# Ledger of designs, part 36: designed miniproteins, single chains, continued (4)

Each design is a single chain, and the fold is of that chain. pLDDT is the mean over its residues in the fold that is shown.

## One batch from the design tools (miniprotein)

Design m13229
Fold by ESMFold2-Fast:
Structure m13229 (fold): chain A 71 residues (1-71)
Amino acid sequence: SLEELKERAREEMEKAGLPEELKEAILKALPLVHEAEKAGVTDPEEIAKLREEILPALELQRELHQQIVAE
């Protein structure tokens, strides 16, 4: 279920030590990815649109991960 997916994602993100801002961004993108997978979205155009929606969250994750590693 979506709630189980969100709870699991939160647990993984807490284990990784991600900031709340990044957790919120990922959680906002997660339902979009889940719905696309559930609907069997294989259209390249829709996949590209979905990628654009989650790309900012992934970019932010990458930047924050670099800051944590540079500790």
Scores: mean pLDDT 64

Design m13230
Fold by ESMFold2-Fast:
Structure m13230 (fold): chain A 84 residues (1-84)
Amino acid sequence: GMREEAERLLERSRKLLEEALKKAEELLKEGKKKEAELEFEIAIGVVRIQIGVLRLIGEEEVAEELDELIEEAEKRFEELLKKY
């Protein structure tokens, strides 16, 4: 049902954020800070759109889980920016 599709979206969003963080770190190691920031912000933007859609269809619990994933990803990206 819709809940199962929302849970699949959560897993895809988790993977998207992990891939974006990995790509951003690779770009930061190359001194490409602006490209790293752009790559990360695109991934965050996609997930934020997904949160909005989930809230519109009443999947509040999955939307809250995605909000938490964004907060964790943003903290991890800030640590990468401090490291490089």
Scores: mean pLDDT 87

Design m13231
Fold by ESMFold2-Fast:
Structure m13231 (fold): chain A 63 residues (1-63)
Amino acid sequence: GPALEAARQAAKEAIEKGDVETAERYLTRLVILGADPELVAEAFHAAQRGEKEKAIELLDKAV
């Protein structure tokens, strides 16, 4: 729904910017909104490693 799409877009923008703290906040919100928690966790770990493209790929699979 709209809330999930808004959180996904915000997480993606934070990942692209390298803002790991902001990315974690929106990724947590995505799990609350029903995204796959395992894929979200993998996306977060990729973002922490600076693997932005991989993080976004995993995020897109989670939603």
Scores: mean pLDDT 87

Design m13232
Fold by ESMFold2-Fast:
Structure m13232 (fold): chain A 91 residues (1-91)
Amino acid sequence: SEAREVVNRGVPRLPASLDPRAYLAELLRTLARELDKLTEEELELAIEYIALVAAALGISEEELRELAEEAGLPEEVTERLLRRLEEIKRE
């Protein structure tokens, strides 16, 4: 899977733009658009990647929740993202 390959390349590459909110909003919109195409394993990898990007950009759990809701992500996927972000920030 392309999602697996992206995660497997290590640390996420940040965009040249300094607008972290816009970048995350685009990633979340892409995830929402592709949800029905993803296996559960691919979804876990996408969640890992997005959580790592959010952590690298210094995005709060509150801001990530807002962006996920704006993108139209299901509540269960949003909760998984927030849980993973919290785990990453703790470590």
Scores: mean pLDDT 76

Design m13233
Fold by ESMFold2-Fast:
Structure m13233 (fold): chain A 93 residues (1-93)
Amino acid sequence: PLSLDLALQAIEDLIAEGRYEEARRMLEKRREVVRDVDPVTAGHLQLKLGEIYLKQGRRELALQYYTEALRLFTAAGDADGAARAQANIERTK
C-alpha cells in the first residue's frame, strides 16, 4: 500500500489533471486509514473528497464533506484548516 503522504500527493495530481474518478477511487482506498489518523489528516481527506464531488457538480455531497472537514479541524483546534473548510462551504452554497 502507498504511504498516506504519497497517496495524498497522487490524489492532488489526479485532481489537477481532471481525473476525478481516479482521485475518488484512490481517496476511498485511504478511508480505511481515516479512523487511525489524527483529526487534521482526516479533515484534509474530507476536503479532498468534497473538492472531487464539487468538480463533478455534486454540490450537496460536496457540502456534506466540507462540513465534516470543518467539524474535524475545529475539534483538532486547527484554525487554518477550519478557515479553509469554511471558505469551501461558502463557495459551494
Scores: mean pLDDT 75

Design m13234
Fold by ESMFold2-Fast:
Structure m13234 (fold): chain A 98 residues (1-98)
Amino acid sequence: MEEEKEKSIKRAEEAIERLEEEAEYAEKAAKESSPENAEKLKELAEELRRSAEGVKKIKEKVEKEGATPELLSALDIAAVGGEVEAELARKKVKEILE
């Protein structure tokens, strides 16, 4: 249980970091883009940052309320979702710029 909590928190932290890194990448691309493409890239960055905040909130609940099976499951689901979204974000940036 204690080991499972540590693994879930670490995975969540890694997902948050990846989402924030991809948001920064989209924001940087926006600065070098046309106004229309910049708007789409900024919207993508905002979506990625909202996803990171979602994972952070569940992680905070696990840390404050305790590592119940329900909260750990919710954190793992949120982390996996964030990992997938971060991976797809780079492709979305390329599609906007094409």
Scores: mean pLDDT 86

Design m13235
Fold by ESMFold2-Fast:
Formats: sequence, structure tokens, C-alpha cells
Structure m13235 (fold): chain A 68 residues (1-68)
Amino acid sequence: MFDEKIKELKERAKKLEEAGLTEYAKMVQKYIDSAEKAKKNKQFNTAKLSLDMAEKYIEEGEKKLKEL
């Protein structure tokens, strides 16, 4: 479950980076890294919160991409 979400978020972040929205991609990667670390330590609530933050930055980046 977490692995599928992380893969999805990484693919979406790559598209933001390719579009020049590098700062959004960096923030997404930061929260994905936090989620992977939390998952490894079996801190599933922390992992979920980190993925929610990553998704928020992706949505903000995708909104900016639509304005271009």
C-alpha cells in the first residue's frame, strides 16, 4: 500500500521537476524520504502524514503548472 503511493508521488514529482518546478519536486522528495524512514521504523501514522504533505506539495505544483 505505502509502496504504491510512494511510486505514484515520485512519478508526479518527476513531472513537476521536468516542467521546471524544481522547488516543489524537492519538497515532495523530502516528505517521501521522511515517509520511507517512518515506514522502515514501523511508524505508520508518521509515514501517512508525510505522504499527505508530499501530495499537498504535488497538488500545489500541479496547480501552478496549469497556470502556465
Scores: mean pLDDT 82

Design m13236
Fold by ESMFold2-Fast:
Structure m13236 (fold): chain A 80 residues (1-80)
Amino acid sequence: MKLSVEEVVELFVRIATSKSVEEVVKLLEELSKQDPEVVKEAFNLFEEKYPELLDKFREKLKDPKVKEALEKLKLSFANQ
């Protein structure tokens, strides 16, 4: 399903605040189905509106299972 920029921002908030690695992987799978330009715009908006959650988001991306999912889904949030 195609999400709006605001709905994709909510996915980033959910990833940053999730306590489950499995949930983070599922949310990343959902992001991979969205238009890359919408995801990029939403990530920029997430960084601007929720700078305190950005560090939590980056910490989630350090998990080995999350890193493997990012590589398989071809997603990058560490500046390309």
Scores: mean pLDDT 79

Design m13237
Fold by ESMFold2-Fast:
Structure m13237 (fold): chain A 76 residues (1-76)
Amino acid sequence: MRAEAEAALAALRAAQPALAAYLAETEGLSAAEAERAAEQAVARAQGLVDKALAAGDEEAVKKTVETINALLATVA
């Protein structure tokens, strides 16, 4: 699960500009607000993965990876 979580986070970080564009278009955010929201979403995902991995919570890691992958599918 660690390798899958790291891959999902790397993909989310690479997609951060696309996520910001998606948020600007769908939520009516300004470019600056969308960029900040995308940064916060990435930081939150990283924190959730790190916490789940530190706790050995495989189900929490799986759920977080699924959430990241669903978001990536939406903004691709």
Scores: mean pLDDT 81

Design m13238
Fold by ESMFold2-Fast:
Structure m13238 (fold): chain A 70 residues (1-70)
Amino acid sequence: SERQKIMKEFAELVKEALEKARTLNNSELLKQIVELVNNAALEMDKNPERAKDILEDFKKQLDELLAKAS
């Protein structure tokens, strides 16, 4: 299903971002990623029909966060 594909992509992005934060030994980045993940997960639970749009917004926010941590 499309929901399963969205959830799988979300999970992979989360895993990669957390591993990157750990590699950088950046606790502030880790906290910011966790907060972003929790907010996106909560919004997808409240509005499952908007999960694709929420995932796209999450990707943009994650990319900006990771770029600032370089």
Scores: mean pLDDT 85

Design m13239
Fold by ESMFold2-Fast:
Structure m13239 (fold): chain A 94 residues (1-94)
Amino acid sequence: SASEELLAEFLAEVARRRAEARTASGDEVMAMLRETLARFLELAPQLTPEQLERAELAVVGLYTVAAPRLSPAQRAEAVAMLEATGREARAILA
């Protein structure tokens, strides 16, 4: 389906960003997270709840891999962005 193709493209993009995050600076990681979260919200209205959960888990996985590259302040900002984006995506589905 079109939504499965969009999800597959998003998951592939997140997997690529996870690989890049291993060697990226904290600022580069924060930019990747912002872009990834913006794309997640863009896709959210087009995904089923199950597909949205898979996409959200992939984004959390990117943060988890990237977290050691971040300062404490950047980690706090990243967590706040993840929480805010998750709430916004769930509101779109409600």
Scores: mean pLDDT 87

Design m13240
Fold by ESMFold2-Fast:
Structure m13240 (fold): chain A 77 residues (1-77)
Amino acid sequence: SSKKEEILKELKELAKEGVELMKKSGFPQEVIDAFRKYMEELIKFAAENLSVEEMEKLLEEYKRQLEEFKEELEKLK
């Protein structure tokens, strides 16, 4: 349970970082709100349905996607 709670906290922190990056990059408010809602539902689904191992894989994938998003934003300077 503590490990699962730790991963859920990290997923929430990644979602928050993604939202802040979108705001700084000038994304429309509608897109930011849609992403926030999507991440809230995803985190809820993961908490209720995924094993610790599946959640760790999900966390690694989202960390990778966030880094790729940062790299793409840097190319648009």
Scores: mean pLDDT 83

Design m13241
Fold by ESMFold2-Fast:
Order: structure tokens, then C-alpha cells, then sequence
Structure m13241 (fold): chain A 61 residues (1-61)
């Protein structure tokens, strides 16, 4: 579910808090490529939602 994706993403954000901006950008770019290649609409939406959360967190750094 999207709630589980949001919770997992929030826990990931806490784990990645010591990562550099460059490492965050690299992760976001990789996830965007994965979303573009994903054929399952539900999985694609989940990855795109994770990317959106990561971009918001990066903008707040």
C-alpha cells in the first residue's frame, strides 16, 4: 500500500541522513530510471512516490 511505501521511505530517509547531496542525487536518478522501465502501474506509482519524497527531503537540506 502507499502508506507502507511512505513508512518504508521515511525509515530509509533516516538511514540516509548522513549521505552527501551527490549520493542522494545518484539514488534519485537511479530510482527515476527504474520507474521509467517499470511496466506494472502500481509499482511505478510507488517508485515515483518514493522519488517525490526523496526530492522533498533533499530540498529541505
Amino acid sequence: SMEEVEKATQELLETLSDWSVAQWQQLINWLEREAAAEKDPEKKAAIEHMVAMLREALASR
Scores: mean pLDDT 82

Design m13242
Fold by ESMFold2-Fast:
Structure m13242 (fold): chain A 100 residues (1-100)
Amino acid sequence: MLPTKDELIEALNETIDKYKELVKEEIKDPEAAEKVIKFLEEARKIVIEKVEKAKTVEEAAKILQEFQLVIEDFLTELKEKGVEALDEIIKKAKEKIESI
């Protein structure tokens, strides 16, 4: 059975909340952690709006899948480049999310 849009939004919220907890544990710089958490909350709003505007549940599920890939790439790049590159990495990830 295909999930509903409400179930997809619930899954998105749970995923972002888990990433926020992970960021608080792994990013020792509190200012950098706050910037990442703010980005995750901004991304949440953008993706929820895209899911709600999707014409089909299949399209909504694809939006969530593409968002998850962007966040995994973001976290990988942050780990590789470090917090000094954070503003550049956030800008790139935000552009990718807006293009979904």
Scores: mean pLDDT 83

Design m13243
Fold by ESMFold2-Fast:
Structure m13243 (fold): chain A 77 residues (1-77)
Amino acid sequence: SKVEELKRRLEELLREADRAVEEKDKKRALEIIEEMNKLLDELEELAKTLPPDEKLEVEVFLGMVQIHLSVIKKEIE
């Protein structure tokens, strides 16, 4: 499904962002953050069309990704 594809891509980008932070590649980390924000917006819009149980699971996933992303942003400041 499109939801599962977006979730997998976001998980891949989180791993890439963590690696960019570890390698001190601030430019790459910022590029990944921009791509992730676009996918997060797309996933949030798709969540509005889902049954309540699936919507809740996606919203929890979005919350976890946003928390991780906030940590990454703080580390590259």
Scores: mean pLDDT 87

Design m13244
Fold by ESMFold2-Fast:
Structure m13244 (fold): chain A 55 residues (1-55)
Amino acid sequence: SREEELRARIDAVSRELQALMDELRKAPPSQQPALQARIDAKVGELARLVAELEA
């Protein structure tokens, strides 16, 4: 179902976000802006998926 697909995408994006946050914690300052931009994009994607699931 669409709800099952959305939940699976939320789980996948959440895991990717955790991995990016772990990378940011270990990253040198020169790499942090690129990682932060990817984190911000994933946070936005997660918020959109959650909003769609709750609609």
Scores: mean pLDDT 86

Design m13245
Fold by ESMFold2-Fast:
Structure m13245 (fold): chain A 81 residues (1-81)
Amino acid sequence: DEEKKREENLKRLRELFLKMAEEMAKAKTSDERREILNKYAKEVQELVDNGVPAEEVEKALALMIDYLNGEMSLEEFKEKL
């Protein structure tokens, strides 16, 4: 069932970005944030290769950036993700 697999992949994308955001919020330097991005890059690429639309990745990235810049709360980020 391609639709069910798509929903599971979208859920996995949301879980990955939540984990990444939590680790980045604890990072004190841009270098530490870069290392966190590199750590998760392979798993995000695997989801794209398995049919997650680029739009969904872009949306998750934008939400994470807004959260990390203090433009939204963690709870709002979790709700919108």
Scores: mean pLDDT 81

Design m13246
Fold by ESMFold2-Fast:
Structure m13246 (fold): chain A 100 residues (1-100)
Amino acid sequence: MEEALKKLKEIAEKLDETIEKMEAGELSMDQVLEEVEEVIEELKEIAKLTEKTDPELARQAENLARALREGMEEARRTGDMRMLYTMLKLVRHEVLELIE
């Protein structure tokens, strides 16, 4: 649990930094997608770590990873940076709710 909560806090901070850089116009689509891919892998790792100890947290982490992957593929197809921005803000909110 403690390790998973630490990773969730790190994900929330990473999402904050990515969103802030997007708002400043400092990131290209490809750079945002690379950051999203890293967050997806971190969420999958949380799901694996919590599978036996907190199955509900594992399920929620897997659901967030899936939502991010689907949004990432849609953004690649459409080139819609605004959709990525909105998705990342929503996922950040969900991650913060898992921590608190």
Scores: mean pLDDT 84

Design m13247
Fold by ESMFold2-Fast:
Parts: C-alpha cells; structure tokens; sequence
Structure m13247 (fold): chain A 78 residues (1-78)
C-alpha cells in the first residue's frame, strides 16, 4: 500500500543519509543499500510488511552500519 511504500522509502533515505554522515563512499553506500534491499525482499516473500516491521528493520540496519563503522575506525586508529 502507498503508506508502506512511503515508510520503506523514508527508511532507505534515512539509511543513505546516515551512511553519508558516517563518511562512507557512494560505492559503499550502494553496497549497503543493496544488502538491505535483499533483506527487505526476503521478509516480503513471507508476508506483507507492517509499519512495525519497517521500524525493526531500520533499527537492525542502523546497528549493522554502526558495527561496521566501529570496526573500520578501530582498524584505522589501532
């Protein structure tokens, strides 16, 4: 439905902006977004997404970005 499409779009825009704020390259951003898209598609195969599903996915994706950013910083600063 249009409401879910809007929430999905907002989630990906927030993720893209968050990755940019963390200083990721356009290529890295594209790779992350592709991985996130695959995760969303996998869930959609089981059933239509709810707003709660989108919020949960956004939290999980943001955590994944944070973990990767921490790993990268530790690798560069070690």
Amino acid sequence: MAELEALRKEMFEELKNYLKEKGFSDEDIEQFLEAFERAVERMEKKRPLTPEDIERLKEQFLKAVDEYAKYKKELEKS
Scores: mean pLDDT 77

Design m13248
Fold by ESMFold2-Fast:
Structure m13248 (fold): chain A 88 residues (1-88)
Amino acid sequence: MVVKVTVVARPGDPHSRKVIEAVQKVAKENPNVELEVVPAEDMAELLRELGVSVTPVVFVDGKLVLAEGVADPDEITEEVRKAVLEAQ
């Protein structure tokens, strides 16, 4: 099955870049993973409705996985890997 991972990010933000890089690493290891990066500005209303005030955030098959500014790249990589495995 194909697993879609969506990262809602600010392109110029270092934290957003770290999360995108972590998800790209997971996608390279898993041929069934499709990565999509969406600007936070395009998702501002959805983030507000979900009560999320920080970026980046990660969705796996539309399910929120990472929120509230998790900053550790190793922790981000592990959380994304777990979510991808659970979605398969």
Scores: mean pLDDT 73

Design m13249
Fold by ESMFold2-Fast:
Structure m13249 (fold): chain A 70 residues (1-70)
Amino acid sequence: SAREAALREAAAETGGSVERVARNIEVNRVARNGGSFTWDGVAVSYDKATGTMTVTSANGETTTVTEPEL
């Protein structure tokens, strides 16, 4: 797939693991466009309309940060 090809190229350029590169891409995507992603049992969502970021840890603990605190 195009995503897999892009992740392999990014990993080759940075010398990192595909999983680490994928996480960094998703972090940057969410920061720019809003949305959500998960890694290692942690879920992150960002609502650009409200400026709210929500982080849910692997044990279900949820932390919310609003735009003024980011």
Scores: mean pLDDT 60

Design m13250
Fold by ESMFold2-Fast:
Structure m13250 (fold): chain A 81 residues (1-81)
Amino acid sequence: MLSEEEARARIREAVEEALRRLKEIEEDPSLTEEQKAQEKNKVYSELMGRLQEIAREAGLSLEEMLALAQEVTREVEAELR
């Protein structure tokens, strides 16, 4: 089972990767708005899958995982802007 610190580190890594990919998609001038939406949906689906796996390994509830992921996402977004 992952510790809370290990779970937080894994969530942060997953969120950072997802946010970087989302930014690359948003800034890609070769993609249409529809193509960007499809690629972003794929990134979100992959992120949610990873977060659910981390929550299971750490023994976190869905609510606890979502709260932690939102907190980490805000921290990462502040650093990347």
Scores: mean pLDDT 80

Design m13251
Fold by ESMFold2-Fast:
Structure m13251 (fold): chain A 59 residues (1-59)
Amino acid sequence: PLEKEEAEKVKEAMKKRGIEVEFEEVTEELVMVKSDRITPEERELIIKRIREAIELAKK
């Protein structure tokens, strides 16, 4: 899962690149990429890619 602040930054950064991503709220503080058929390993990989996109967007 991602913090809502991180998810919003990712959504904005990816949207600027012409890519739209969807997030599903897990708790008030946390969201995760929308998918109910993702394995834990795949979920971790997606989160890693999203964090990389956030870092890249800072530069």
Scores: mean pLDDT 60

Design m13252
Fold by ESMFold2-Fast:
Structure m13252 (fold): chain A 89 residues (1-89)
Amino acid sequence: PEVLAIAQSVVRTEDGLRFRVDAVMTEEAPLDVALESRPGEFEFVGPAKVDGTRATYVLHLERSAGTVQAAIVLDGEIVATTAPLEGRL
């Protein structure tokens, strides 16, 4: 399976930030999500919800003045990354 498309959004909420990642695959596969913990380092945060060839992950973060970047993990390997987003929105 391959990742065909990835989209991301971050929205300010009452409780902090809501970060969302959506991915489209060539075929149904289990996807995991990792977040950048330090510049260039990603830590696993959990499995994405998979529905056919689509995967969605939503993470609630405390308000941060940092950059947020996610990676899509397939078969234990990073296959796509989001563009860095300013967490101060």
Scores: mean pLDDT 71

Design m13253
Fold by ESMFold2-Fast:
Structure m13253 (fold): chain A 57 residues (1-57)
Amino acid sequence: SAALQREVDLLRGLMRLEERERPEPLDAEEKRATAYRIGRAAGLSEEAIERAIELMA
């Protein structure tokens, strides 16, 4: 849906900003944990968070 896509795009954007501020890239487990932290803080659904993680893998 358009709403789900907007949530996914938002989280992917926030994750790119988070990674740009770090000296080293996040590993897969750190990326997942960070996506859940940021996504939940932004009020995103678990479905959107999982979809964003899948697209960033």
Scores: mean pLDDT 82

Design m13254
Fold by ESMFold2-Fast:
Structure m13254 (fold): chain A 65 residues (1-65)
Amino acid sequence: MSLEEAEEIARRLTASAQRLAEQVGVEVATAMLMRDSGLSRAIATKLVRGEPLSRAELEAIAAGT
């Protein structure tokens, strides 16, 4: 996928992660994101916190693992 597609996916994941964190807490939300999306803890933590992702992190999302 393109970098722009990865950025859109990251925005959606961030919104979903933040909503999930409100319901189950940051720790559980992070673990669920890692399990369901195959993302690293660092990327999952940034998504839950709404922090901007680096190009390398966006490329990792684009790779699907």
Scores: mean pLDDT 76

Design m13255
Fold by ESMFold2-Fast:
Structure m13255 (fold): chain A 81 residues (1-81)
Amino acid sequence: MDKKAEEILSMPEEEFLKELEKMSAEELYHLMVLGALSDPEKAKLVLKHLKEHKATSPLGMEDLQELARRRPELEALLAAR
């Protein structure tokens, strides 16, 4: 799982966005958590995709909120109304 997520995070933006469409909500949450620590810009893209297409999945939601508090860049996306 971790190795696959790191490989996806190393992809060009265009291929990265295509992979997000293929991923499950669980895989997206894991990718976003890992991305928030390694690449906040890509983590923002995953979070936006989760909100728009996978919003019904509460998986990892508490961890996402905690990460957003530690990373101001993600806080704006989680606080968006």
Scores: mean pLDDT 62

Design m13256
Fold by ESMFold2-Fast:
Structure m13256 (fold): chain A 56 residues (1-56)
Amino acid sequence: MDLRIVGPDGTTLTPEQFRERLRAEGQNPSDEEVLALIRALDVDGDGVVYPAELGA
């Protein structure tokens, strides 16, 4: 996938790694749910989401 999440220190996460983070919090979203969430938070539409945009 071309969609990426970038941490404040420049660490890049894939959608799969982001899903694993949510799963560690006791959530179990599907790949489609994770992509929908990331797309909703990707307000720039550039395929890159920073954690600050997540608000949580």
Scores: mean pLDDT 62

Design m13257
Fold by ESMFold2-Fast:
Structure m13257 (fold): chain A 94 residues (1-94)
Amino acid sequence: LKTSRSDRSLLAVGLEIHGVDLSNPEEREEAAKKIEEFRKENGEEKVVMLIVPEADPRDARLYIVSSKEEAEKALEEAERGGQRVDVYVSPDVL
């Protein structure tokens, strides 16, 4: 068993939000809102959120969130540096 290789960082496992400016509180809130709607639509208590900085995609950070408030907190923690990020959300714990 080997996965067909595509080793560029193209991770799409549910919801994708591209080019979020974490220094902008309105963009963080919109991202958190989309994450919460995705969680609600999938009937999940928790979702996995992967935050991928545009400057270095290998510096990706993974969070488990169970509410809009937790999603907002994770995005605020990732904001250290004013980075633009892509956000990927999955219903499964990876």
Scores: mean pLDDT 70

Design m13258
Fold by ESMFold2-Fast:
Structure m13258 (fold): chain A 86 residues (1-86)
Amino acid sequence: GGTGFGSLRDKIEELIKNGVKELKMDVGGGGPLTDGALPAARAGVKVIVTPVSPDDEDIVKSEVDNINKMLKEEGTEGGLNNLLQF
C-alpha cells in the first residue's frame, strides 16, 4: 500500500548515501531486520533494534543473534564490524 515510497531496501540505501550514522528500528521480526537492519549494519551504520511488543522479544533477539553471527563472519572479509544492538 501507499504511493511515492520505495522498498525498505531502497529507503535504507538512500539513508546510507545521505551519511546516516545511526538508525533505531522497532521490529516484530523478519523482513525489517533482513531488508533494513542488516544492509545498514553492513554499511557501517549503528543499528539499534527494539521489539514492537514484549511478546516479540524472544523472536527478535533470536533473529538479531543470527544476523550478528553473519555480520561477524562478513566483518572478517569486508572490514565492517557493526553488530546490531538489541
Scores: mean pLDDT 73

Design m13259
Fold by ESMFold2-Fast:
Structure m13259 (fold): chain A 88 residues (1-88)
Amino acid sequence: MTLKGAKGIIASDAARRAQVEEAIAELDKIIADPSVSERKKAQYYAAKGILEAELSMLDLAEEIVRLYEEEGASEEEIKKFLEEKKKE
């Protein structure tokens, strides 16, 4: 991911981040509800996992922008950072 690409993701998806965080909060509320069946909760756990993965991608884009702008990181350092994240 390039700095330009990461900035594009942040700018275009700022509203999407808010929607994802709101959706996760609503899913957590449903999962915590004892009246909801375990079978239905399984579907909400799956949906939450997908949304949490999307938040992780947005967090990664923000961290890449920070590394370039605040720490003056090189493209090679960003590439190494992405390889370390891929190993986790």
Scores: mean pLDDT 70

Design m13260
Fold by ESMFold2-Fast:
Order: structure tokens, then C-alpha cells, then sequence
Structure m13260 (fold): chain A 70 residues (1-70)
């Protein structure tokens, strides 16, 4: 059903956001300090993925609320 699909999408988006946030943290903490330009590129890419994942969570939450409202 649309409700089940929206709930699954929200759960997946939240998991992706959490996993990406952990990757960002691990890049900062686990990896050796490399040149600032290399670290910045990898970090910026991870942040962009996190932004996309957060947007997906927002979209999925809105979809779920819309379905529940109807």
C-alpha cells in the first residue's frame, strides 16, 4: 500500500542519513589528516550525500503525513 511504501521509504531515508552522518564523523576521526584539499573534497562529497539523505527524509515524512491525512 502507499502507506507501507511511504513508511519504508522514510525508514530507508533515515537509515541512509544516519549511515552517511557516521561516515562524515569517521572521515574526520579515523582517517589520518591528509592534505586539506583532499580531505575537503571527500568531506564535501559526504556532506552533499547527507544533505540529499536529509531531503529524502523530509520528503518521505511529508508523503506519510499526506497519506495519513486522507
Amino acid sequence: SALAAAEAQLAEAKKQAADTAKEVQELGEESQKSSEEERKKIFDEAVAKLDSANAAVSDASEELLEIKRQ
Scores: mean pLDDT 78

Design m13261
Fold by ESMFold2-Fast:
Structure m13261 (fold): chain A 107 residues (1-107)
Amino acid sequence: MVFKLPSDDDFKKMKNQLIDIALDALKNPDVDAAAKYFADQVSNNFTQTQMAQYIAKINGMSKDQMAAVMKQPFHTLMGIILKDFASQGFAVGQLQKISDKLFDMSK
């Protein structure tokens, strides 16, 4: 199976949209509601494949490594992305809590 990594332009567009959704989720002080909002918006705008492609791009992964990421639940992929944003200094405490809730939703 051969997976295609996103172009730099597609990656930048996806990153900007994901950041906007995360910032909108952060407007809600309730972690459960914020996690649900993020999950609903991401599911409406992106496929699981596109989220796996995004994660593969940020981690410099090969196409074969991306196949392993594709096997993760969609909510787990969402949680990974929010932890990456938190590592970049975005609202670290609240994003970590929302990420942890998304991981719980995948169980």
Scores: mean pLDDT 78

Design m13262
Fold by ESMFold2-Fast:
Formats: sequence, structure tokens, C-alpha cells
Structure m13262 (fold): chain A 120 residues (1-120)
Amino acid sequence: DVKEKAAEVIKKVLEKLGIKTSEELRAADSNKLFQALKEAIKELKLSTREALVAAAAFLIFASIFGGGSVTVARNSLDFLNRIVPLSEEEIETAIEAAEIVLEELGVDQVYLDKLRELRA
């Protein structure tokens, strides 16, 4: 299931870097985040399309949880989609994967509300 794999990629990135809070994610080095993302994708043996969905899910998650920004999430998705078009189903799967991780972390409702805003 692509959604479960994408959620697992996000969790592996957080685990590899010891990130537990939004503040820690916001302060994290972008090169270290990118390297951890690549390693998580490789370890889970994702296909190219699964890897793109996982990358989109991580960008959504990082924008919402780290920055609280729907705009940054939308811009990141738009940038990725211009390079490699994602289907509406793949975008929804990426949003759902980010939601799973936010719910498992027990985040404040405001983060979940921002995911709802992204869908609108």
C-alpha cells in the first residue's frame, strides 16, 4: 500500500534524525533531511512512483508540522508536479500519508486543520 509506505518513509526520516517536535523539524539541516529521505526510500525499496509519492508526503508533512504553512506545502507540490506530474490520486495519497503520521504523533488539531485547508 503506497500510503502506508509513504507514512513509513516520513517516520524513518524523523527516527534517523531524532526529530520529535515541530521546533526540531524546523531547525533541522535541509541536507540531512534530504539524505535521510533518500536513505528511507532506498531501505523500503520503493518504486519510482512510490518514491515520488513519499517525497510529496514528506514535503507536505514538513511544511505543515515544521512551518505550519499550507502555502509552502502547495508551492512544494506544484514545483514537484511541474517536474514530474503526479495524478490526483497520488497527491491525495501523499496528503493521507502525512495525516497518518500527524495523527500518530498526537499533534494539535490546528495541524490537521491545515491539511484540510490544503485539500480545499
Scores: mean pLDDT 83

Design m13263
Fold by ESMFold2-Fast:
Structure m13263 (fold): chain A 104 residues (1-104)
Amino acid sequence: DPRRLAELLRELAETLEKKGIEIPPETYEAIRALEEGRWEEAIRLARSLGDSINAVGRLVILAAESVTATPEQRETYADIARALASSMGEEEIGERLAELILNA
């Protein structure tokens, strides 16, 4: 569900901002594109950050790619999403993201 994925990614971004981590505006634009079902645009917006891409931007790309992925690819994307969220101290959000990716 792109809307639930986008809501959870926005929750993650807001949680990181509360911890003092700067989230570029392009990350929120990518989340909005994902929420609207514009997954190709979500990937482009996240990638537009280039070397400045953060873990949230990478998770937007994984979420967008999961929409058209095979079940086997979704398992891999879910594992990467857990690892990325865990690296930021957000294991609970990571598990919820992984569940949504697997059931996309």
Scores: mean pLDDT 80

